Designed miniproteins, single chains. Designs and how they scored, part 59

Each design is a single chain, and the fold is of that chain. pLDDT is the mean over its residues in the fold that is shown.

## One batch from the design tools (miniprotein)

Design m2171
Fold by ESMFold2-Fast:
Structure m2171 (fold): chain A 94 residues (1-94)
Amino acid sequence: SMEEERRRKRQEQAELLNLKYELLHIDSKETWERFLREYYGITDKEEIEKMLAELTPEELKQVMIDYLNKRKEKATPEQKKVIDELIKKINELL
């Protein structure tokens, strides 16, 4: 239906905007903490901050790339393009 198509397009647009925001802020500790929170399903800020402090750069890179690859499975072509750029920047940063 037209309503189902509109809902899907709004969800796709919201995810694309989220990905573009993350791309602009991929060097921020807050973005890394959010990726860890989403990936592990941890809600406690202190646990995430401790985890981020204890992870090596290679371990942090792997977790963030795994999280982005999981998002890529349901992504539109435009979203996949932004995810690929995020992965590229993570590899350059860490």
Scores: mean pLDDT 85

Design m2172
Fold by ESMFold2-Fast:
Structure m2172 (fold): chain A 90 residues (1-90)
Amino acid sequence: DFTEEQAKLLLETGEELAKEGDYLYAGNLYRIAGEIYESLGKLEKALEAYQKSAENYEKALEIDPNNEIARKNLKESKEKIEEIKKQLGK
């Protein structure tokens, strides 16, 4: 599936960006991958992607605590994590 392959590519690219210290952009790519997996009903993969998104936004905030975009996106990723955990019975 092209959509699932795109989500996988976003996860791989996000991992590379995180390794380079581009945490905000990495967090964004993981979040988009999470949205794609969620739309496909692949909730466990969506959960993993949103968790990696949240981790990268937290690292971005360690570097720049005043980054409003990172704070907003972190909150949204955490809300998605809790929502999906409830759906999975976790």
Scores: mean pLDDT 88

Design m2174
Fold by ESMFold2-Fast:
Structure m2174 (fold): chain A 85 residues (1-85)
Amino acid sequence: AAREYFLEAREYAEKAYEAALEGKIEEAEEYLDKANEHLAKGVALYAKLPPEEQRELLPLYLEAEAYILAAAVALVVAKKELKKK
């Protein structure tokens, strides 16, 4: 269901963020890709729901997007630090 995909997207984004902070770039990229894949699947299911159910799930969608954004920013910062020698 859409709820499960949004929760899984957040979980993978959290793992991507942690990996990025540890300088594990490849692991962070893999987790971020999984987070984005689960978010996309969640959105596809969410779009088919009645407006009432969409309103109930909107906070989980926004939370998943926020975690993905945080992980993406952390990964960009980590990649720049690694290029610094």
Scores: mean pLDDT 83

Design m2175
Fold by ESMFold2-Fast:
Structure m2175 (fold): chain A 77 residues (1-77)
Amino acid sequence: EEVLEAAIDSMAETAKELAGEQAGQDVRDAARKAYEKTGGNLNVAIAAGSKKVLEHGGVDAATRAAQRAAERIREVR
């Protein structure tokens, strides 16, 4: 879950910076639901979170959020 939380945090922070706290919460909710529904598929969770960032901040924001999530995952261990 450490890797999931790191990825969600980076995507949610990006959404929050662009569209406020509710956008960040929407990203967290979408990513966690996708992770739970797929039995722990981190790639699907990241895709769901990025899609939610796209809805709030557009393509550039979604791309940045996905890149930050990947970097954060590497940093966690």
Scores: mean pLDDT 75

Design m2176
Fold by ESMFold2-Fast:
Structure m2176 (fold): chain A 68 residues (1-68)
Amino acid sequence: MEALKKRQEEVIKRIEELLKSPDLSEKLREQLEKQLEVLKDPNATEKDILEAEILIGVAELEIAVRRL
């Protein structure tokens, strides 16, 4: 399922970029690092990818709120 693998790779890249942000809380950083390890597992499911996408959205919102 090539579409799923491409989506997984894109999500991994987005998490790695978010982890470079100084505005990210330690709690969200730890959650993103754990999700990154889950996504690197060859048995990662579509549910794991979706959970990562939700977590990315939460991290992006936290960064935005901290800049207000």
Scores: mean pLDDT 80

Design m2177
Fold by ESMFold2-Fast:
Structure m2177 (fold): chain A 70 residues (1-70)
Amino acid sequence: MRDSLAEAARVAFESALEAFRAGDYEGALRHLEAARELARRAGLSVEEVLGPEGARRLEELEREARERLR
């Protein structure tokens, strides 16, 4: 269960990267929110699931996507 949720969080993060690349900033934010929720349900931090670079990139994508929508 925990491993499956962590893997789902990684997949959600990859989907966020693809949505952001396509200019779908609302979709990117929804995928990033899903990644955070799946990590939380796994009992893991975002850094534990994605690594320190992945966690930083997730925060950067959230900031950029929010800026693009305002």
Scores: mean pLDDT 85

Design m2178
Fold by ESMFold2-Fast:
Structure m2178 (fold): chain A 77 residues (1-77)
Amino acid sequence: LTPAQLAEAAAQGLAMADRVIEMLEYNGDKEGAEKARALRDAIVTAQQNGDASALRTAMAELRAFAEEAIDKGYTLP
C-alpha cells in the first residue's frame, strides 16, 4: 500500500470502529466497547507506523467483533 492508500484504509477502519463502539455502548456491552476501542487504537498505531499487515489484522478482528455483536441481537441507536 502507498501512504495515501494506507491512510484511506485506516480512515475506513476508524469509521467502522466508531460505529461498532457506539453499538456496543448502546447495548451496554462495556467489555466489548473496551475491546473495540483497543482495536481502534491498533488501527491508529498501524497507520502511524505504515504497517499494512497490522492494519489488516485489526480491521479483520473488528469486523469479526461486529458480526459477533449482531449475532447476539445487538441493535444500533
Scores: mean pLDDT 83

Design m2179
Fold by ESMFold2-Fast:
Structure m2179 (fold): chain A 62 residues (1-62)
Amino acid sequence: LSPEVKELLLLADYYEGLALMARSVAKLAKDNPEDVKKLEEIAEKLEKEAEKLRAEAEKLAA
């Protein structure tokens, strides 16, 4: 793998990990609806960014 592809995949993994953390915290904060909503929005944004990074890595690897 080129260094660029490797870096994009590593960054995608990082964002996926952050999204998973945000969703886990949202489950623990279930008694605070406003916090749950914010954490879910953050997780969705992070998941979308990870997908974009994986798509770019796939294009560069081709």
Scores: mean pLDDT 83

Design m2180
Fold by ESMFold2-Fast:
Structure m2180 (fold): chain A 59 residues (1-59)
Amino acid sequence: MKEELIEKAYEIIKEALDAGMTPEQAVARAAKHLLDEGVDITDASEAAAEAYKRVLEER
């Protein structure tokens, strides 16, 4: 499910930002992780972008 991918990306982005990475680096890291798990590049990119929007709303 796309929701599960977004949740995984959200955790990675949150961790990366907490570690001092830039938003661009955090999103790229999440997308890379999903690609390594065998997720399609379009789904990985969309999930990472959507997760980043959720991180911004958290603030």
Scores: mean pLDDT 80

Design m2181
Fold by ESMFold2-Fast:
Structure m2181 (fold): chain A 83 residues (1-83)
Amino acid sequence: MEEELERHFDAAVAAMEAGDVDTAAQHLIRGAELLAKLPLPDRQKAILTTAMVLLAVGYALETGDPRLIEAAREVIRIVNEAE
């Protein structure tokens, strides 16, 4: 399950390098959903959550692409609603 989270991070980065914004946005959202459901210690979850948010927001700020801005908003929403 943690390996699946890592695959989503790697896939989002690879998609951005290839210019595939739609695929990058989907992997960011799916990674956030998976992270929200992972039974991790609070510290580890906070670190991974921060990394995911920074990646999503970073891509949105770098590109200004509405799809990445929407993905960043969705990542933040998923993380905040993870109860």
Scores: mean pLDDT 81

Design m2182
Fold by ESMFold2-Fast:
Structure m2182 (fold): chain A 65 residues (1-65)
Amino acid sequence: SDAEFEAALAAVRAAGPGGGAAATGAWEMQKSGLVTEEGGRRAVEVGRAGGGGDEVAAMLQSGRA
């Protein structure tokens, strides 16, 4: 649902810079079907490359299922 997507996305944004927490949030959103498999994978890669929660969240928005 839209509410589930927005809540999960807000949690990814709240993860902040570094540490892989945003990547974990992206993976959970992909697993839950909130984003496409491609969009989720891309967002996880951004997080693993050192992207912050805002960067990961932007990828997740573009890959919304």
Scores: mean pLDDT 76

Design m2183
Fold by ESMFold2-Fast:
Structure m2183 (fold): chain A 70 residues (1-70)
Amino acid sequence: SPLEKLEELVKEAKELVKNKGPKEKILELLDKALEVAKKIPDPVVRRVALHELERAKELVEAGKYEEFLA
């Protein structure tokens, strides 16, 4: 399902942060998660997922990794 794929991509992004991986790869995973979130059938779940992913992307872009992992 789109939700399961979204959770997998976010988990991969968080693992990269924990392992001090490159910011560009973390952002790439979050961008892929955003594309998957657009395909979520439930409009309420889709809006929440998109909002949370945009916030996650902003935190990573700002280097706020501890806040991203919380």
Scores: mean pLDDT 86

Design m2184
Fold by ESMFold2-Fast:
Structure m2184 (fold): chain A 73 residues (1-73)
Amino acid sequence: MKEKIENHKKALEDYRRDVEGARRAEQGALENGKKTGNTAVYDTAANIARVAAETGEWLAKQHEDELKKLEEE
């Protein structure tokens, strides 16, 4: 049980870090689009980063939900 809890905590931390990276990439792409005027390319890059962040947030939630179940056992 403890190993499963530790593994989920590590995965959660890793996904949260990846989400932060993806959100920074999204913001950077939007800022570059405004700065360069090449909004079509950078809007696409921002959308890709946003999807990555949303996916990571969903995966992090799955690990949070599993941790809650394991802590209740």
Scores: mean pLDDT 80

Design m2185
Fold by ESMFold2-Fast:
Structure m2185 (fold): chain A 65 residues (1-65)
Amino acid sequence: EIPKEAIELLKELLKKYGGIEPSDEAAEEILKLMKENPEKGKEALITIYGISEEEADELVELALK
């Protein structure tokens, strides 16, 4: 369901900005929640982890593919 590219990007961004290394399963769960509400998911990633707006937009686009 969730593209592997989106999972990889989310894991990379969470490691880079949040210092965490989620499992593939945890990353998929986060992306599923974001797919249900992309705007709110994007805001949460930017606010909680400090991910850039541009990278958050790219992640949302990949997850909705």
Scores: mean pLDDT 79

Design m2186
Fold by ESMFold2-Fast:
Structure m2186 (fold): chain A 55 residues (1-55)
Amino acid sequence: KEEELEKKKEELEKEIGEKARKEFAEHPNPDEDGGDEISLKAVEELEKKVEELKK
């Protein structure tokens, strides 16, 4: 089932990645408030979703 989980992870990466990119593009000060924080949040959300799929 890890193969199925991996496919779900890829789908989530795409979805969350698109969301993060949109947020990043609309962010007024990416250098100050951090596009890094948006990216980090997306990665954290992805990890949480993957963990939920495992449970």
Scores: mean pLDDT 68

Design m2187
Fold by ESMFold2-Fast:
Structure m2187 (fold): chain A 73 residues (1-73)
Amino acid sequence: MEEVVVEQRFTLEVDGKTYEVTARVTARKHADGVEVSLELEAATPQAADDFARYDEEGLRSAYQAVLDALKAS
């Protein structure tokens, strides 16, 4: 099974505080499609939740990087 893992780091600023969030996207190729999973790692659960709600561009970038890596495989 072909598997690709892409890890990207983002900086999120909420209420004058700066948080680092790591988005880890894992994609696995199956006979009938691709399975994608997203893990968000942050100093607090709130920082991960805020990233998911407010950084749509960051999430899209992470997914696109995984798709590009799968195409290269």
Scores: mean pLDDT 64

Design m2188
Fold by ESMFold2-Fast:
Structure m2188 (fold): chain A 80 residues (1-80)
Amino acid sequence: TPGAKLLRDSLDYVMRNQSSDKLYETIRDLLQGGIDYGVLTPEQLDQIEKMVEKAYKEGKLSEEQYNELLKLIDEARKKL
């Protein structure tokens, strides 16, 4: 979907051009907003999970940040 592509492209841009902390904060805030307002779709959560896995593989997230984001993704999925 167009929204899923925009999300992926935006996260990819942040991953290439921003610090690890900024990437973590951006994804965390997006997931928290999705939980609080119920605006994330299953497809968008799948895209976020793939970007989180890629960021961890590329050394852009610590293990602790990676685990926290996976926990938020699981919480967001349960709110659907």
Scores: mean pLDDT 76

Design m2189
Fold by ESMFold2-Fast:
Structure m2189 (fold): chain A 83 residues (1-83)
Amino acid sequence: MLSAAEFARRLADLYSELLAAGASAAEIRERMVAALRELAPLISDPAVRARVEATIAEVEATPDPLEGERLLARFLAELLAEV
């Protein structure tokens, strides 16, 4: 089971890695959503899990990769601020 802090750190690490590698907004969106789906069932806090599920739905409803990346970056920033 992942704490909110460990979950946030793993997402921050992935996002930083993708940015350092020069990943496109589409690649960031795809990789980050995949990580959210993979890690969601491991999150111990049901409120954090619900926010992850809402974020996945919002990003998937957004066809623009740049807006998708913006939504993911906002979610990560909000999550990190709560740690």
Scores: mean pLDDT 84

Design m2190
Fold by ESMFold2-Fast:
Structure m2190 (fold): chain A 91 residues (1-91)
Amino acid sequence: MKLTPRQLEAEILVAMAQILLSVSKIAYENNKDKLSEEQQEEVEELLKKLEELVERMEELAAQPNPDLEEIRELLKEAQELAKKIDELIKK
């Protein structure tokens, strides 16, 4: 399988989002006992949104000519969600 430069960039952007999701999941599991039930529910909802965002990025990256601008915008949203999760866990 040979990736075009555009497809390679899309794969890298997806990998970055996947790392954000993994780090957020690990942080949640490590701090779950310190969170109220309401905080746990809020973090789980944000994790679900982040997971759906990663799935959308994977779908876009799998296309023959992926829209890098759209994927970059989704990555920015993923970064914002990951930051919100981290802030909730630290409270």
Scores: mean pLDDT 86

Design m2191
Fold by ESMFold2-Fast:
Structure m2191 (fold): chain A 97 residues (1-97)
Amino acid sequence: DLDAAYAEIDANVYSPRVQEIHGLLSQFAGEVARMKKEGASPEEILALTERLKAQLAEILGVPRITLSQMKDLAERLGLEETLKALEEVERIQKELE
């Protein structure tokens, strides 16, 4: 439940579930930066994003999660580099649509 996850972040940032979400989002920012440096295609970056969406949906107990909801989670956790990576993904999606 996404609303329950938001409440959990506000109440206890050290909870195991919040720390797992934080770790995945932080790792994603580093992976996007590495892929861009190595000249990865836009499609490869989108594939990485879809894998992260699936992992977060499983942790949150929801059928799917949107890019906007991922950005909100990153903002609530203070993950500035992850927010930049997700904004880059949003740009890539618009260029490929």
Scores: mean pLDDT 81

Design m2192
Fold by ESMFold2-Fast:
Structure m2192 (fold): chain A 76 residues (1-76)
Amino acid sequence: AAEAARRAIEYAEKAIEAAKNGDLESAKEYLLQAADALSQVDPQLAQQIRQAVLQAKTPEELIDIAREIRHVAEAA
């Protein structure tokens, strides 16, 4: 659980960096990897995050999703 949570945080941080650089494709890939790691802790929330990532259209939306992943993983 702790290792999965730390992995989710790491991918979320990488997604924020990619989104800030305008690389939405890499940001989405990192967020999906973060959701996969989070699925070991909360599979329902991981599925919700995957849907949000697929629907996101702006860097700011992707950064918001990454921040939510970080907060959930830090609380786990």
Scores: mean pLDDT 83

Design m2193
Fold by ESMFold2-Fast:
Structure m2193 (fold): chain A 60 residues (1-60)
Amino acid sequence: MFEFDLSKSPEELKRELTEKIARMADEYEELAKTDPEKAEEKRKEIVEYDEAFEKVLASL
């Protein structure tokens, strides 16, 4: 489940969400070297998070 603080400005929220996606991408790269199955799960999580982000932006 992804939680977003909607009391923040759209610019601030976008910045924070972008940073979180970047961190998840780093985790994916590390997992891809040792555990391809977990890497696939992380990739799917990143996609779901990005989709949730887009929905939040659409509601602002």
Scores: mean pLDDT 76

Design m2194
Fold by ESMFold2-Fast:
Structure m2194 (fold): chain A 74 residues (1-74)
Amino acid sequence: NAQAAVDAGFAAHRAAVARGESHGLPLTMDQIRALAERARAEGNEQLARNLEYDIAFLTDGPAAADALLEQWAA
C-alpha cells in the first residue's frame, strides 16, 4: 500500500524532527515533494493532497496546512 508506506515514512520523519534527529529518515523534504509530483502526474489526488498538506505543515506550520484544506474544499 503506497499511501500507507508514504504516511508511515512521513510520520517517522516528523517524529525524528521532534527528537532533534536528522539522519536515517525514510523521506526527506525533496523526496516528499517528488512523491507529491508523481502522485499528481498519476492522477492520485488523495496521495498528492496528503503529501502537499504535510509539506505545508512542516515548512509553514499548521495554519498554512489548514488553508490548503479550505482551498481544496472550495
Scores: mean pLDDT 67

Design m2195
Fold by ESMFold2-Fast:
Structure m2195 (fold): chain A 96 residues (1-96)
Amino acid sequence: SAERYAENLKKFVEEAKTPLELEIALTFASIGHALAKRLMEQGKYEEAIELYRALIEVFKVIAKKAEEMGNTDLAKQARDLIKESEENLKKAEEKL
């Protein structure tokens, strides 16, 4: 399930200690982001909202840890995905 996917990813990213672990986390979170977009296209706005909210929290942890590690490119990628997710979350909420 999307909820279980996001929960497992959040735990993984909170425990991440290396740049490689953050890159893996960003890859899986980006797959989740693509799924949330697909849910939007299918009119599944409630499911999209839940997934975007969970992914925003994951991207925030990735951005923070990437900055702490000096990986500015990874931090920027995570922040760009936060912004896009927040914009899409607002659009989904407007459909309810």
Scores: mean pLDDT 87

Design m2196
Fold by ESMFold2-Fast:
Structure m2196 (fold): chain A 98 residues (1-98)
Amino acid sequence: HAEEAAREAQEAAKYAAEAAAADPKAVLPATAAAIAAAGAAFAASLGPESAEHAALSAEAAARAARRAAEAGEKAREPAEEAAREAEEAAEEGRKAAE
């Protein structure tokens, strides 16, 4: 679960960066999503003891990615992918934190 959370958070960070590059209107929320997703991936990589923090950071990334999708039409597709990957990372992080 922690390895899956880290992988999915890394994908979320990648898509969030693409969203930031795609539309200037989405730069701020997409950058916030990328930072939160990178933080989630790092926390998940530290192992199960950090899994709760990884899940919370991934949830923050998902919320920021959804704001990015709303902020810029050109950013919508990569931002929605970032939100999906971040939501999956949060679920795997929660399972690892059991």
Scores: mean pLDDT 85

Design m2197
Fold by ESMFold2-Fast:
Structure m2197 (fold): chain A 81 residues (1-81)
Amino acid sequence: SLAEAARASLADIPGTKEYVRSILPPEAAEEVVRLLEEAERLLREAVRAAEAGDLERAEELLRRAAELAREIGELIERALA
């Protein structure tokens, strides 16, 4: 379900925050962490929307979270280059 997908993504965020803080310079790590916190907000809203039966809103929020995940990946790649 959309709620299950959002919860699975939410479960991964704390570990990702620890990982980026361990591998990136502090300034780059904090930029990525800010984006992870925005993704966390979107995913929490997606869970609420899905549980309320608003599947269109849940899908939109998940799409925005996925786009943000792409941006996070690009930032990590650039910081490690």
Scores: mean pLDDT 87

Design m2198
Fold by ESMFold2-Fast:
Structure m2198 (fold): chain A 77 residues (1-77)
Amino acid sequence: MITPEQAEQATRTSLLSQGVPEDEAEEAGKAVGEQVSKLDDNQKKATVVRRAVHLVANEGVPPKEAAELALKHALEE
């Protein structure tokens, strides 16, 4: 089961590896962890992490907005 803490760490680590600044990566990790805490489905949790990382690293979306958009996309399956 993906915990909020695991989702936060995975998001932060992925963003850091893509050259996102530490402060932004940490904020995105925390925001993703909060959104993941609202879900029970592991596939949806993984989708939130993946989509939020893409939105921050590749689309320049702010961390909190990226996490909220990622949750919306995960719920539309």
Scores: mean pLDDT 84

Design m2199
Fold by ESMFold2-Fast:
Order: sequence, then structure tokens, then C-alpha cells
Structure m2199 (fold): chain A 82 residues (1-82)
Amino acid sequence: GREELRRGVARAAEAAVRFSREAYARAPSEELRERIERAEEALRAAEAGDVEKAVELLLEMQRPEASEEEIEEGRRAVEEAL
């Protein structure tokens, strides 16, 4: 139920942070910096048990610089949890 959903969302948020940081390391930009900040906020929300906020933040994130595989891995975990 909710605990399983929370763990899934937290894992998706961790992936989003990791992938955004990797993208930033390859090509730093203000857009990617903002994405890292949003991903970290989503992770904090998931860790605090605010699953709804974490899901909303992850779904609203833009990841145009991430690879298709990285986007699919992170986003699919969120979609499967919904």
C-alpha cells in the first residue's frame, strides 16, 4: 500500500537526483541546477512521507538533457507507483 508506494517514489527521486547530477557534470547549466534542486526537494518530500508532493514534483520536472534510458528508468518508477 502506501509504504510500498513511498519507497518506490523515494527510489525514483534518488534516481532523478543521480541522473540530474550526472547531466550537470557533463554540461553544467542553470536549467540542470534547477532540476537538481527540484529532484532533491522531491526526495526530501518522499523521505518525510509526503508521497503526493514527491510524485507531483517528479512529474513536473523537465529532463531534456538526460538520456532516454535515464528518463525512462526514473519516470517509470513514479508512473508504476501511481
Scores: mean pLDDT 72

Design m2200
Fold by ESMFold2-Fast:
Structure m2200 (fold): chain A 67 residues (1-67)
Amino acid sequence: GPLPDTPFDPRELAVMILLSMGPMTAEELAKALGISRSTVQRILDRLEAEGLVRREGDRYVASPAPA
């Protein structure tokens, strides 16, 4: 099929798992994952563009929070 075999980067998956536990800042995600803040911000930017994450002030929330 036209779908990729592994659509998720391991870091992207880790970010989604952490955000599923609650809202977090880019700094908190960087600390939790042991990666640079710039890397986290790039992942968050991609996820936000895909509609999987949204920004609330200084924190990020997984998915558009469907009711």
Scores: mean pLDDT 73

Design m2201
Fold by ESMFold2-Fast:
Structure m2201 (fold): chain A 71 residues (1-71)
Amino acid sequence: MKVIVRTSDGKEVEVEAEPDMTVGEVLAKAGLDPSTRGALLVRDGKLIPLRADQTLAEAGVEDGDVLYVAG
C-alpha cells in the first residue's frame, strides 16, 4: 500500500508499505531520523497521534493516508 509522509518543511514522500510495518519503519523509509517517535494521522478532520512502534494495521492506516511528522 501507499502512505504519504509530510515533513515539517512541506516535503511529501510517498512510501510503499505493508500493513504489518510499524509507523517508525515507514518514517525511516521516508528518510526521517531514528529519533522520530511517531506521526499524526488526519482522519475525519481530526489529528490522531500515532506511536512509532504501532503497526499500520493497528493504527488503522489505510492506502493513500497522509502521515504528518511533528517537528
Scores: mean pLDDT 78

Design m2202
Fold by ESMFold2-Fast:
Parts: structure tokens; C-alpha cells; sequence
Structure m2202 (fold): chain A 95 residues (1-95)
């Protein structure tokens, strides 16, 4: 419990510093899950999974920043990759 609260606080600070909107969303979901029923093991498990997702999002944002990409540019890249993936799946259906 205390470890989850500490992780949540740390990730929220990092996400705000990097303007990582998706990571902030996952941190907020984790916080609300814990606030609603902190003693519920299912709520704790849900919070932990959302914090893990936030950690992965922050890692991607940090890597993008090292490559000189802004968060907006990272979002555009993700959208373009999703379009390309969908196009490939549609081509596979034709074969």
C-alpha cells in the first residue's frame, strides 16, 4: 500500500514534468482506484497495473525526448504507426 502511494506520487511528478498526458491519465486512474477502496485487493491490483502502464508510457516519452521529439511529435508518430498497422492488416485480409 505505502509502496503504491510512493510510486503514484513519483510517477505523477515525472509525468507532469514531461507533459505526458497519457501517463497522467493512468496515474489518475490508479489514484482514484486506491481512494475509492484502499483495502480492496482488486482495487490495489488495478492501481498497480495502471502504474505499470504509466511507467512504460514515461519510458517511451523519455526515449522520444532523447531523440529530440516533443510529446506532440510522439503522439503523431503513434497515430501514423497505428494507421500503417491497420493498412497492413487490411492487405493481409485480401490475400
Amino acid sequence: IKELEERLRRLEEEAKELNAGFALTYVDIARRSLEKDPENPSAQALAERNLETAERELEEVRKAKEEGLSYTELQVKRVLEAIEKTRKELEEEKE
Scores: mean pLDDT 74

Design m2203
Fold by ESMFold2-Fast:
Structure m2203 (fold): chain A 94 residues (1-94)
Amino acid sequence: SEKFQKIRDLAREIFKIAEEMRKKASPEVKKLIDELITLVSEYLRAVADGDEEKAKELIEKIKNLLDTLRSKAPPELQEYIDRIKKLIDEIEKL
């Protein structure tokens, strides 16, 4: 599916940004980044399985986790969080 390929490419960008954040993050923030990576991976599986309801639920969990990351992360990581939010918005438009 062309749509699934685009979702995979956007998710790959999210994983790259998350890895860069992880290198700079405190142990508490690293745990939240690891949770984000897990949720995005679960989202890709839900999309691959055609489970639209689960995919929508996982997107909402990802958005809530990004809000938590914004509240806990230092200023230097806020740009990374904003970039990930933009990529999630692009996924939702597909």
Scores: mean pLDDT 90

Design m2204
Fold by ESMFold2-Fast:
Structure m2204 (fold): chain A 104 residues (1-104)
Amino acid sequence: FEGLREIAETLRKVALESDNPEVKKLAEEGYERVLKLIDEGEAGSGDQRNVLGGEAERLIDETIKKIEEIDPEAGKKMRDAVNETLARLRAEEGARVLALSQAA
């Protein structure tokens, strides 16, 4: 869930740089809802964790799409920033798996 939380933080941070109050409102609402799903997932069973993680990912995508409709430039910045965060998280996970394999 740390990865999803970081993606949500990235979404919120990019929105705060926008001069459009509607973009800020949509991002804040999306951020709060994603955090709620993450908190519920962390408290739940493994099956609930997977389902709520998928819902959080969908909610992030839906929030970016809504922002793209209102402010295409802000939406593009958010999508690019989220993709960059995802690429970094994948690289970090790959490095962690490699380190664990070498330690074994």
Scores: mean pLDDT 73

Design m2205
Fold by ESMFold2-Fast:
Structure m2205 (fold): chain A 91 residues (1-91)
Amino acid sequence: MEKEEKEKKELEEFEKRLKEVEEEIKYLKSRTPVTEELKKAEELVKQAKEYLKKGLESKDEEEREKYLKKAKELLEEAEKIIEEIKEKLNE
């Protein structure tokens, strides 16, 4: 019961962050030539989605946690790349 509520909240937060990163990538693609960094961020988001799906489909709690952790790490790396691109555009 408690564990399910906490997991649901974490998933909602992650899905929100994932959506924000996807929207930022779309915005940057409309404003700049598609750079190697932007392609890397897009690939990291794609991988994060794949690990999120594997985590949600996993029936083993330890595997689920491992996949969700990997998805979060990939999303954080994508967020960092996007932030660096945005910082360069503000110059």
Scores: mean pLDDT 78

Design m2206
Fold by ESMFold2-Fast:
Structure m2206 (fold): chain A 59 residues (1-59)
Amino acid sequence: MKKAIELVREAVKYENQGDYAKAAELYEKAAELLKDVNPFQARTLKNASDLLKKKAEQQ
């Protein structure tokens, strides 16, 4: 999936399943796609990715 909205939807599904590592990866990809067109949204998704990476490290 190549569209940012599709990546966010997948990230939410993995996050709800407790797969924080996969969710973080998908949020990071979505943030990268949005960084030039919506930098505020991109930053929000990057922050979510960073938080989920920390949760994955605790597992």
Scores: mean pLDDT 79

